Designed miniproteins, single chains. Designs and how they scored, part 70

Each design is a single chain, and the fold is of that chain. pLDDT is the mean over its residues in the fold that is shown.

## One batch from the design tools (miniprotein)

Design m2434
Fold by ESMFold2-Fast:
Structure m2434 (fold): chain A 101 residues (1-101)
Amino acid sequence: DQLGQQYLQLGQQYYQQGNYRQAIQYYRQSVRLSTDPSLRSQSLFNLGQAYYRLGYYSLSAGSYQRSNSLVPSPRSLRNLGDSYLRSGRFDLARRYYRLAN
């Protein structure tokens, strides 16, 4: 999946520059164009990171949840917990932190 990979790399470049809004646009394109579940999961995880950086915690949680549903990962569950914690959803944060262990 060459196009999905290219858009993921572009998103990562913008993320490293602190341009999270541009990173989000490229990560969203990577998710849409990716046919490989592993690549799609990685793009969704990075999308969650970029949303988190902008304080869009509900969108961040949704992206991490979708990433974890494709490729289960303790890292995705921990970050999902962080997103819920930041949005004041303490019950959900505690639940996902426990699942990450």
Scores: mean pLDDT 91

Design m2435
Fold by ESMFold2-Fast:
Structure m2435 (fold): chain A 94 residues (1-94)
Amino acid sequence: SEKESQAQQELRDLVLPLLLKALQAEKEGNTEEAIKYVKEAIKKALEYLKSSEYKKAAYETAIKMFNNAKNAAKDEKVKKEIEKGIEELKKEYE
């Protein structure tokens, strides 16, 4: 549906830039800054999911983005923070 596609795009626009900033900070060796951006991405994804009428589409898009970020991350602390976010998203949806 067009509205589901719009919800998915809105979530991407909120979350993807933060995850990309996290991966860039990690690449620069700044693990603390990377974790801060991951936490912001989690917060934005949860806030969007709580208010979304297209909860399933938003949830599936969030899980894909966070899994992609986890797979791209190389720092175990950054990976663990992303994994915590995935668990929080699952609890909010389920």
Scores: mean pLDDT 89

Design m2436
Fold by ESMFold2-Fast:
Structure m2436 (fold): chain A 98 residues (1-98)
Amino acid sequence: ERLREEARRKLEEARRLLEEALEAAKRSPQATPALIAGLEAALEMARKGEDSSNYTRGAIDAAEQAAELARKAGLEDIARLTEEAARLLREALELQEE
């Protein structure tokens, strides 16, 4: 259905942003293991978000936590990518719950 297609596109865009954030974090000496693990968890949940809105919700929580860790580490670009991914995940969740 059209709402599922819109949710899928938002999940795909969120995954792309999380992949970019994770790659940037892996290349940054300021990135903590907790930040990398948080981004990996958010990405894994986002990949499964199409199967269940519970995974999308988990991805939002993980992404928000990772964004906070990135800001504390001074990694503003990673924080912004992760916050934008969380926004898209929330929009996808709204579509999935309709």
Scores: mean pLDDT 85

Design m2437
Fold by ESMFold2-Fast:
Structure m2437 (fold): chain A 86 residues (1-86)
Amino acid sequence: MEMPEVIPLSEEELEEIVKILEKVPEEDLKQLIEGLKVVAPEEVVKRLEEALKNKDIREFARVLGEYLKSFLGKDPVEVLKELFVK
């Protein structure tokens, strides 16, 4: 499947997302991936699964944030704050 143009995260956006996700239990990140399997491209899901398997929270943050920004057109920091901070 072709992916739309990937909008990269700024370093500031990436650091904020990492800071949010570091506080999230791994079980909740696994549940997020399961939900994304229904709506996200297979390539995005595979990259998230590999990042979580490797305990690479920074890569997980990049993939998730780029997905939210590129595919949903949303501010990834605000979305993740709503999901995991409240």
Scores: mean pLDDT 78

Design m2438
Fold by ESMFold2-Fast:
Structure m2438 (fold): chain A 70 residues (1-70)
Amino acid sequence: SQISQMRQLMMQGIQYAQQGNIDKARQLLRQAGAPDDVIDQIIQYAQQGNIQQAQQLVNQWLSEAQQLSS
């Protein structure tokens, strides 16, 4: 599904942010359709090593995006 593809891109973005590749992380999160404020928050959590919070934010935003697209 479209939401599953978006989630995959965002999870990959978290991995790159955790590795310190912020440019690639931002690129993947933008490809998923995330707005800049959500991207910045995800990157911040990932850089802090708070991967669970980054993943929760992804899931929360995707739920909101799905509701708006229906």
Scores: mean pLDDT 83

Design m2439
Fold by ESMFold2-Fast:
Structure m2439 (fold): chain A 78 residues (1-78)
Amino acid sequence: EKERLAKAKEYADRIQAALKEGVEAGAEEAARAMEWFGDEESAKGMRELLKDPELARLAVQHLADTLQAVAAQGEAAA
């Protein structure tokens, strides 16, 4: 529970930093986050989205925002 919230924050930060370097780097970090949370099929799909860089960028940003929201809820809720 607490470890998953900490990992959500860690991956959100990593994905945002990687996305700043480029969409390919962001997508790879997003795929790694999906794999850590047990969604290997979505991780594979994320890497395939790199064939459409515009869609890949939106998907990577959406995952980062989602993980950040999950982490923030864990910090604010008690």
Scores: mean pLDDT 78

Design m2440
Fold by ESMFold2-Fast:
Structure m2440 (fold): chain A 145 residues (1-145)
Amino acid sequence: VLEQLREAIRNKKPALLQVSREEVVELLELILKEVPGVILVLTPTEELAKELAEKVPGSVLLTEETLPILDDIGMVFATYEDFLKYKDKIDWSKISLVVVLEYSKAPEETLEALKELYEKGVTVIGFESNITEETEERFKKLFGV
């Protein structure tokens, strides 16, 4: 997983990675240390976003208060819903990477928005605890990899 993650980051290639729940925090801390710019992490729930923001030092939740200061923040957590709510207010030139937790749970509207961001040069990486053939095929088709 670590080698695949580092390769995807260095080459700015979209990747779907099998990551257990226990590995998520350690991998996000690695991303925060190695990736310049702002990293946006998408979660299926507000509870998970809050939990991870408390566990990853120097990270915050995406709110109306944090939106104008994203350049000063290395990692920002948002639900799939809050991402859609705020996406048109974000300066995407500042976002270097989007990590999508529990990728298979992301709604179609979220996935379509992520494809648009990828086409604008934002790297997208999905984390999934169990990668099914269907989820992998959907990911490859969406990002053309």
Scores: mean pLDDT 81

Design m2441
Fold by ESMFold2-Fast:
Structure m2441 (fold): chain A 100 residues (1-100)
Amino acid sequence: MKYAELAKELIEKHMKELLELAENEETKKLIEELKKELLSLPEEIWELIGKIVEKVKKEKNFSEKQEQALALSLAIDALYLVEKEGEEAAKEYLKKLLEE
């Protein structure tokens, strides 16, 4: 399985669960908007996220919920960096995490 595909699948599963937990229309709208923005991230960013998740999973025996939480956290950080500093800054951030 490609790492990008793994990371996107984790996000899709987690966002679906968050939508089921959301009690009001404002929260549901924000979750749907966040999902759209996250999934618009470049394939190279998703590949790096997937590699980090797989590495951490092997080292710490993460549950699927923990993998989903890590993938979402990394995707949110990457989205923020892409919007604020550009794609290369997001890639550098993720590469540093992968090397640790």
Scores: mean pLDDT 82

Design m2442
Fold by ESMFold2-Fast:
Structure m2442 (fold): chain A 67 residues (1-67)
Amino acid sequence: MAEEIVREITELLAREDWAGLEELVARHNLTPEEREVLEQLIEAARAGDADRFEEYARQLIKLLEEK
């Protein structure tokens, strides 16, 4: 579910588990658009930009709900 995948991504980012992120992308069959939003979310997390992170997380949830 959308909230579940965002939570899992957040946990993987906190652990710097890049292999887990690749597995999650494959497991959830993310589209190119969803992957682009995920990349922006990763960049925001890396930069410590909480506002940007929240914005991209919301966008990713919306894209996942459209499936």
Scores: mean pLDDT 73

Design m2443
Fold by ESMFold2-Fast:
Structure m2443 (fold): chain A 94 residues (1-94)
Amino acid sequence: MEKKLEELVKEIKELLKKHPNDPDDVLVEKIIELIESYGFKLSDEFKELLKEVLLKLLPEPDDKLVEDIRVILKQYILDEEAAIDILKYLLENS
């Protein structure tokens, strides 16, 4: 799983660099599709919260966004409820 997560994070970073003019909602859908293509089976609740967090962060895409995604996905593998709590925290504090 760690090797897949590192490759996924790299592809997300490349996606953001290749599509700087894509609308934020389109980029969010592409990021979610990319995550699911790596075998992450996202719950509907987690997926909707992740979309909202990404929409909030994408206007200022940076290395922190990519690292936040890494941390959230790593936590999701271990504990979905804790990952949901991180997403809720980011929505309230970003």
Scores: mean pLDDT 77

Design m2444
Fold by ESMFold2-Fast:
Structure m2444 (fold): chain A 108 residues (1-108)
Amino acid sequence: MEEEIKKLQEEIEKMYQRIVDDVVDALARRWGIDRETARKIVNAKSIAEALKILAEAVPGEPLTDEQLREAAKSLGISEEELRRIVEEAGVPVTRDQLLDAYLAVMVK
């Protein structure tokens, strides 16, 4: 009984590690960044921190108000909440960076 619970816990931990590693690899390929930088994004303490790391690694044009609204709808959050995250990042960010940073942080 207890051995089965420990085995299930180990299996769940291995599944989480595989998901995290897959996300790290996907981010590295998608953005042309190294795996260490991608891992820092996934391990970020907040979406704003992840977004800042990604935007500093891959500088781009800042997203428009329309792109912010589209991103908020895609993520199922308010435009106000998403705008706060972008402001906390404190650097110019693209729509795709915002979406990827949000999803990467939510995986852990």
Scores: mean pLDDT 82

Design m2445
Fold by ESMFold2-Fast:
Structure m2445 (fold): chain A 71 residues (1-71)
Amino acid sequence: MVVVRAVLPKEPGVLEELQAFVEGRGGRILSVTDVGDKVEVVLAIPEEALDEFRAFVEGHGGTLEVLARVP
């Protein structure tokens, strides 16, 4: 598993799409924080899903940072 921090603009349906992506790949959302005009999400996903998730976040105008790799 990889723990990542994603920061995304507050857009209708983005959190629902993100949750469906993460849950569909066997991951989980750890925290969601409101940071003004953006939302910060900390989540765990399988390492093999990381590249697809990066594309999702960047496609929505967000940024992604890897925080930890969990065995």
Scores: mean pLDDT 83

Design m2446
Fold by ESMFold2-Fast:
Structure m2446 (fold): chain A 97 residues (1-97)
Amino acid sequence: SAEEEERERERKEIEEQMDALLKNFSSSLEAAKQARGWSDEEVLAYLQQQIAALQQEIQRLQQEKANDPSKAEELDFKIDIINRIIAALEKEIEKIK
């Protein structure tokens, strides 16, 4: 239906915007590192802490989904976005190591 096509289009637009942001993340991280005067070790520690926090958020969303299955679609979409962010952070960690 038109409503289903619209929801899928909006979801795809959000995914494309997120993808574009993540592709520029490396340059943004390098600029932030320089502005803050962080060492590679400090950047690595920061990225690892962010990944741990995001993994905790996924666990919370999974628990929320188990408690209210009617929210499964919304929560799965949020989990997918968080997993993409984690993948981008892990990619930056591999560049530093």
Scores: mean pLDDT 78

Design m2447
Fold by ESMFold2-Fast:
Structure m2447 (fold): chain A 67 residues (1-67)
Amino acid sequence: SAVAEALKQAAEEIKAGKDPEEIARRYRETSPFAARVLENVARLIKEGKLTKEQAANLLQSIADALA
């Protein structure tokens, strides 16, 4: 699944310390659904409701469920 691959790649980039909002923006044209998921996750991180590590693990779990 293109969405599953996008979410797995995004999880790795977040673990590498990249900005979740910038990752979401890059996926907007190629995977709109993945971009929307990433935008929501980025907002939760900004609000302090989710750590980057928790976000990456969540995205990987969603990707595995979609594969």
Scores: mean pLDDT 83

Design m2448
Fold by ESMFold2-Fast:
Structure m2448 (fold): chain A 79 residues (1-79)
Amino acid sequence: SSDEAALWARGREGAREAGELWAQGLVEGPGLVDEARARFDALVEELRRALSEERAIEFGNYGVGLAGEQAVRLLQEAA
């Protein structure tokens, strides 16, 4: 549905933001890595509550890859 598509788009944006904090945390210290993890976990929980456990698991697997890809991209751009 359009509502599910909107929630998934919000999830992708949140995963990207978590990836940015993850990249920053690898340079500046572990506290930001913990914040990135907490934000990502909250995002997965939001999707679990809004959609289903199955969709949350799917997003968790997809979103961690998306966050990691964003973190790697930013670290490569900073090098």
Scores: mean pLDDT 78

Design m2449
Fold by ESMFold2-Fast:
Structure m2449 (fold): chain A 87 residues (1-87)
Amino acid sequence: MEKAKEIAKKIEELEAEAKAKIGDSTDRELVDETIRKLLAETAKLLGAPEELIEKIENSDAEELKKLMEEIEETYGDLLEKVEEASE
């Protein structure tokens, strides 16, 4: 559980930073860039291979959605553990 707690804390920090940058903004470039960075950093914390992280960083909005689904499918169990550890 210790590793899940560490990952949860880092993800919470990343989410807080992303929310602070996006706010209520409808700036597509800012939103897309912030989401890409958030997803890439989250993937790194989950132990995703460098190839997947690079794909996330270079993805368009449509590709980013597919990569989010891939991460949830591959790392869903770890993501659930991270969510549980957020207490």
Scores: mean pLDDT 72

Design m2450
Fold by ESMFold2-Fast:
Structure m2450 (fold): chain A 64 residues (1-64)
Amino acid sequence: GAEEAARKAAEAAAKGDSKAAKEYSLLTRQQGPEKAREAGRKVAAEYAAKGNAAGASGHWGAGL
């Protein structure tokens, strides 16, 4: 679902894999704009709480 794709995008970004991060971000958006935004916000908050700036700063569900 959207959250799974957003988490994979955040994990790829945290590893420095910009290509994989972009691909999973696009998959998140294919779930629909509202679901993509909610998933992206939730995943970004989780990564921010862990102190992972690369994962937190991504637009995993919104416009990249």
Scores: mean pLDDT 70

Design m2451
Fold by ESMFold2-Fast:
Structure m2451 (fold): chain A 120 residues (1-120)
Amino acid sequence: MIEVSEEDRQEILDIVREFAKKLREAFENNEPLDKIIEIAQEFVDKLAEVIRRVAPDLPKERVDEIKQSLLETLKKIIEKYRNDIEKFLEDVALVIERTLRSLGFPDELVEEVAKILREE
């Protein structure tokens, strides 16, 4: 299981909160698809950087594969749920939970991340 420092844990939670907030604001303001994709790209880039730091034994190629897979999955969810932010965030939460659990992140952190996406 990956050991995550309190500082790294807080950074992950802050990244997720910023992502959820920006998505809710973008959907509320009826922002174009390209802007929503830009928000998703920034989120995936920030999350991948933290994953690389907290899991130094994970090969760079594996981190790059996860980054690409997450971005492609998020793009598909964005296209599917253009008008339903709650369904969008529920599908995003499920994908992020599965990804973090597969990498060996602590259950408590994974559950907190999912809660932020679903409830905040």
Scores: mean pLDDT 82

Design m2452
Fold by ESMFold2-Fast:
Structure m2452 (fold): chain A 66 residues (1-66)
Amino acid sequence: DELVEAVLNSKSVEEFEEKAKELLEYFRREVERLRAEGEEISEEDAEAALEGIRKRIEELKKEKFG
């Protein structure tokens, strides 16, 4: 939530993109952590989840700045 709030509270496109990168990196690390802990997350499921997050970030960028 804190990272999502940081993205939503961005005051410029540049700040938004920087916070969005941070959010995507956080989710990528969480997927890697879960897989390392033995969660059966397929490559397809991991890619689909990250793509979903990326799409939502693009939608939020358009809503806020488009």
Scores: mean pLDDT 75

Design m2453
Fold by ESMFold2-Fast:
Structure m2453 (fold): chain A 104 residues (1-104)
Amino acid sequence: LEAELREAEAALRARLRAEGVSEEEAERAVRALITNIIIALEPEKVLPPLKANPDWSEEEKLAYAKEVASDEAKRVVIEFLRLLAEGDWEGAEKLAREIEEKRK
């Protein structure tokens, strides 16, 4: 999982850079996407500690989200990042809808 997640992150960063996004902005965008997907999938695990620690950096928030996320949530993150890296917008939109449906 960790190696696959790292690979998916690298693939999406490479795609964003190929489309003219800077390295720093690509890293920032990928970090924000991962954190937001985990929050959407498992808000009860992630949101209370983040709300209690508003001084945490985005990097610290991501590290915490990755620490507490289930393997299932991590697999969804990997799939979403891979779809975006491949330019499969329709697949990414379908997965996003499935995530929202779980939240109802």
Scores: mean pLDDT 75

Design m2454
Fold by ESMFold2-Fast:
Structure m2454 (fold): chain A 66 residues (1-66)
Amino acid sequence: GRLSPEQLRALAERLGVSLETADAAVSAAEVLLETQSPEATARTIAALTGLSLEQARAVVDAVRAA
């Protein structure tokens, strides 16, 4: 997806993470969704960023909705 800067800030606020962490997770989700399922993408992001699986799923959902 193509999250706006405002959508990215809103996501970071909702997850309680830094804007840098949210940006890294969103960028990873955009790339990984090209070749992986949403659930596999969420698991990979959680492992790489230290986000919970629930937070990683929220990132994937935001990217897919954009």
Scores: mean pLDDT 83

Design m2455
Fold by ESMFold2-Fast:
Structure m2455 (fold): chain A 65 residues (1-65)
Amino acid sequence: MEELKEAIKKNKVDPISGQEIGLENAALTSDGNVFNKESALKWLKENKKDPVTGKEVKEIKFYEK
């Protein structure tokens, strides 16, 4: 949870959609970039790489309580 909260503080908007990132709908990639869950899932379905770094996404963390 702390990693997700810190990522949102640094990047308040989703770089894929340009929308505000809410904690409940946040997704954190292995490279430490945060996106809206829907944007991240759509992107990763077509691309297995972080849209910011271009590196392989090995893990994605979602909000859990």
Scores: mean pLDDT 72

Design m2456
Fold by ESMFold2-Fast:
Structure m2456 (fold): chain A 70 residues (1-70)
Amino acid sequence: KQQQIDDDILVALTEIAVAVAKLAYERGVSPEEAIEFIRRVKDRLLAQATSPETKAEIERIAEDGIAELR
């Protein structure tokens, strides 16, 4: 179903955003800028998510990524 595919894409995009932020941090971007990037992507993806399970997974992935950059 389209809804399930969209939810899977939102989770995958959250994981990609965290990976990109970590790579940027390794290349000299400040942790504050990398964290802000994750937060901005998280907020946009949460606005698109419809299921509470998908929202919880997006929050978990983003917050874990932010914690690792602190």
Scores: mean pLDDT 82

Design m2457
Fold by ESMFold2-Fast:
Formats: sequence, structure tokens, C-alpha cells
Structure m2457 (fold): chain A 66 residues (1-66)
Amino acid sequence: GVEEIAEMLKKAGLSEEEARRLAEEMLRGKITREQLVERLKELAGLSDVAARAAAHDLLRVAEEKR
């Protein structure tokens, strides 16, 4: 659920508050993979390669928890 995705986002470098907000958007289907990549680059300072890898893992977990 939200907690598992938020923990993964915190490991990627987001704050607890940012991670929870983004996890909720992901579970509600309100964010695309491309939007998630951009958010990870802006909020966690990840490179394109790292952000795409993290987004792939995050979305996989979100789909499994729907």
C-alpha cells in the first residue's frame, strides 16, 4: 500500500512528506511513468538513468498493491 511505496521513495531520497504524497498519487493512478521520473529528478536529484530505474521499480510495486 501507500506505506511500502513511501518507504521506497524515501530510500530514493524524498522526504517523508514528499514520499507519502507521491505514493498516494501513484496508487490513485494520477501520475505517469514520465511524470514520476521528473519528480524523482527534481525532489531527489537523481540522474535520468537512476530516476528511470527507480520509477520502474516503484510502479511495479504500486501495480502489485492495487
Scores: mean pLDDT 80

Design m2458
Fold by ESMFold2-Fast:
Structure m2458 (fold): chain A 81 residues (1-81)
Amino acid sequence: MDEEIIEKTAEVAEELGLMDRETAAEETRRALEAADELRREVIRKQVELLYKVKEGKLSEEEVEKFEKELLELRRKELEKK
């Protein structure tokens, strides 16, 4: 399911010179595998936002929508014991 998110994260990390594609993909897989369902949703939304910002495809309304969705997901995560 999360292969597209892993691939996009690896591509961005390689282009920014932060790490090689293989290492970025592996670290992203581990983060997603270790995360609960809410944390995985947060990670997916953050990667989508970053990739769309890089592509220049986000309007101001879309940025606000993503920020609202991330805030709600983070609030739900914090409400878990």
Scores: mean pLDDT 69

Design m2459
Fold by ESMFold2-Fast:
Structure m2459 (fold): chain A 78 residues (1-78)
Amino acid sequence: SKEELYEKIKLALEGKHENKELTELVRNTPVLNDEDAEKIKELTGTKLSNEEIKEIFNEVKIELGVKELKEAVEKVLS
């Protein structure tokens, strides 16, 4: 499902996923191309389209970026 892939990519971006190849791919790739999306399908078993995988990856990056900005602002305001 989209939710399952979202959580797997989030864990991989945080360096917490057991699959080191997935972690290295997502952490070292600023923008996914179709080859990257196909590799994610192989590593995760997801049946989502390349477009859906790219959208989920971007959504996770936005969530983690917002979280980092919020934590930085809270440290300055504290």
Scores: mean pLDDT 78

Design m2460
Fold by ESMFold2-Fast:
Structure m2460 (fold): chain A 84 residues (1-84)
Amino acid sequence: MARERLERVIEEGARRLYEAERAALPQLSDEEGLEAAREYARDLAEGRRTGRYFPLTEEGKAVEKELVEAGRAAEEEIAREEAA
């Protein structure tokens, strides 16, 4: 369950990051932009910070914060589920 939720958070976060970047940084928005956002969202959710999308817009930074917090919560839940 928790891993399933984490994957959804990553997918939603990637789309939201891409939308935020597209609005403020259209020069970086292309077909690969969503894939790069997906990788960045996964890194954030898994506790790994990357500089690929730094700096982000205010909207992008809000999504980044939400991804980090949601990822931490999901990882703790996964660890507790496996620890029993």
Scores: mean pLDDT 67

Design m2461
Fold by ESMFold2-Fast:
Structure m2461 (fold): chain A 90 residues (1-90)
Amino acid sequence: EARAAALAGAEALEAAGGTVGDWLLAKILSPDPREVALAAGVVAGLAGIVRAVAGLLPPGPEVARVLANAEAAEAAGAAGVRAAEAALAA
């Protein structure tokens, strides 16, 4: 669950014009749930930055697309962190 959410967040971040480096992908694919949680948090943080920057640009269909994808990436990353925390608490 946590890994699926982190992967979905990474895909949405790339659709928003961000990049997912080899380091971040390696953490998402890690068997360690703490590394998956860290990667999900990084995805959410980067998506938040992309959303904030896009919000400063003039309105238009491309900016709207970037904002929607960044918001989706932020939500998916946050969901990944919550899922990893729940798994570690069980």
Scores: mean pLDDT 74

Design m2462
Fold by ESMFold2-Fast:
Structure m2462 (fold): chain A 73 residues (1-73)
Amino acid sequence: SLEETVEELIEAIKNDDIKKLEEQLKKLYSFGEKAKPILDFLDVHKDGSFGRVELEHAKKALAEDPNALLKLL
């Protein structure tokens, strides 16, 4: 599900698991419009690239509010 994909993405971000992070990002793109608020929040480019700046931004958001991404669902 979209929620399970987001939860796995959060764990990948927290653990610096780049391989799992890329897998969950690909799944998010497959959900289309339903995942758009999460993808827009992460500031990822349309090519599916997720860089260090985006990772650090996501980590900071999750440190301030563990539910930051789940609230977008």
Scores: mean pLDDT 74

Design m2463
Fold by ESMFold2-Fast:
Structure m2463 (fold): chain A 102 residues (1-102)
Amino acid sequence: SLAEELLKWKEELEKKYDKELIEKSIKKVVEILSKEEVDGETFLAALELLEFIMEKYPEALLPYYDKLKKALENIAKNDKVESLRLAAEAFLKKLDETISKV
């Protein structure tokens, strides 16, 4: 599944630095978060991978900040599932705090 693939990329990045995998991961997270509808398992896996990148490689997020912010703001405002809206709000705050320190 896509969720399993995202978590596998997180495991690989935990073991060693890989610039291409970091960029691929961020692009895929942006793609997933920008979809009109995504299953909860894939959404949560994307957020786990994003959180790891925010912690370890915050500078890599700079080129994607506007896209990530827009996607998270859209989910926080418009998603039909309350728990996903709350998760998006929390991650939006964390993203803003992360970028402010780069």
Scores: mean pLDDT 86

Design m2464
Fold by ESMFold2-Fast:
Structure m2464 (fold): chain A 60 residues (1-60)
Amino acid sequence: SRALYIELARRDNGLSAAQVEEMVALVEAGASDAELRRLGERYGLTARQVRSLAEALLAN
């Protein structure tokens, strides 16, 4: 489920639920690689990691 995946993502990456939802919202809105990179830098993640995490959440 999406809720379970959010919880696992939080545990594995040290992120809050709000931070995970922010990543999903940006990917859903068609954010550029530059925007994802800026968000990732704030959370200690790469743009690729932000995209993969958000896409996995959208698929579940």
Scores: mean pLDDT 72

Design m2465
Fold by ESMFold2-Fast:
Parts: structure tokens; C-alpha cells; sequence
Structure m2465 (fold): chain A 64 residues (1-64)
């Protein structure tokens, strides 16, 4: 099951941005779900790292 250990925002725009997420079992995830129920698209993923684009600032809760 995917686990998030670190989140680093690499680009932040007024209403969103790009984040680099570090963790385990991230390969093949397509979306990251936030606490408000919104989802960010996974642009690129590997076993230990994912790059995601998010429409709003928020903490991701899980990968889907």
C-alpha cells in the first residue's frame, strides 16, 4: 500500500502547483487524494518518488 514520508512543494502558484512526494510503493499511482476530497494528478512516479500537480494547496492523504 502506498505510504507518504515527505512532501516538498517544488512550484507553488496562487491556486496550485507541483509537489515532489517521497514514500514507498508509489509506482503506478494515478492520483493523490487530499483531505477535502480533491485529487491531484500524478505526472510521474517511481517506487519511492512521485511528482504531482495539484489545483489547490493542501496535504495529500492517500494515493489512488
Amino acid sequence: EPKITRIEFTRVDGDGGVARITGTNLKGAKYVEFADGSRAEVLESSENEAVVRFPRLGAPTRFV
Scores: mean pLDDT 69

Design m2466
Fold by ESMFold2-Fast:
Structure m2466 (fold): chain A 62 residues (1-62)
Amino acid sequence: KEIITDSVVVPADADLEPAAQEALDNAIRKAEEKGLKVISSSVSAERLPDGTVEVTASVEAE
């Protein structure tokens, strides 16, 4: 069991769906590079002090 994460930072007015997909694709890719199978995934978004948004994807892999 391993939790793999990736984050993408976008402007405050950006569409979060493409950023979420990019972060998720990157996290899945990291799992595949380790020879792991993705069991579950989640995405979160946080507004940063500079006004940008950090979109983080987390995948549970085994």
Scores: mean pLDDT 82

Design m2467
Fold by ESMFold2-Fast:
Structure m2467 (fold): chain A 91 residues (1-91)
Amino acid sequence: ATLTVTGTVTDAAGAGVPAAVTVVVDGRRLEATSDAAGAYSVTVTGLTEGATVSVGVYAQGADGNTGSAAAEVTVTDGLVVTLDVTLVPAA
């Protein structure tokens, strides 16, 4: 089965920003970059339909701000998971 992880990376003011994006699905690490509007998309193949998998997203902007999001999903072929990430300064 195929699963697509998509979403928007925003700054603390809600503006979409380019960022390095790391997506982890079923222990697989995939890298992407968000566009000028903050949009990213990653497609994962070879998943077992009906399996429950953990999806994690980590994003880092050029200024060092970071954000993360996670979900647990049951795999269906062509499933799209939307995970939006807000970048925040390190405390």
Scores: mean pLDDT 83

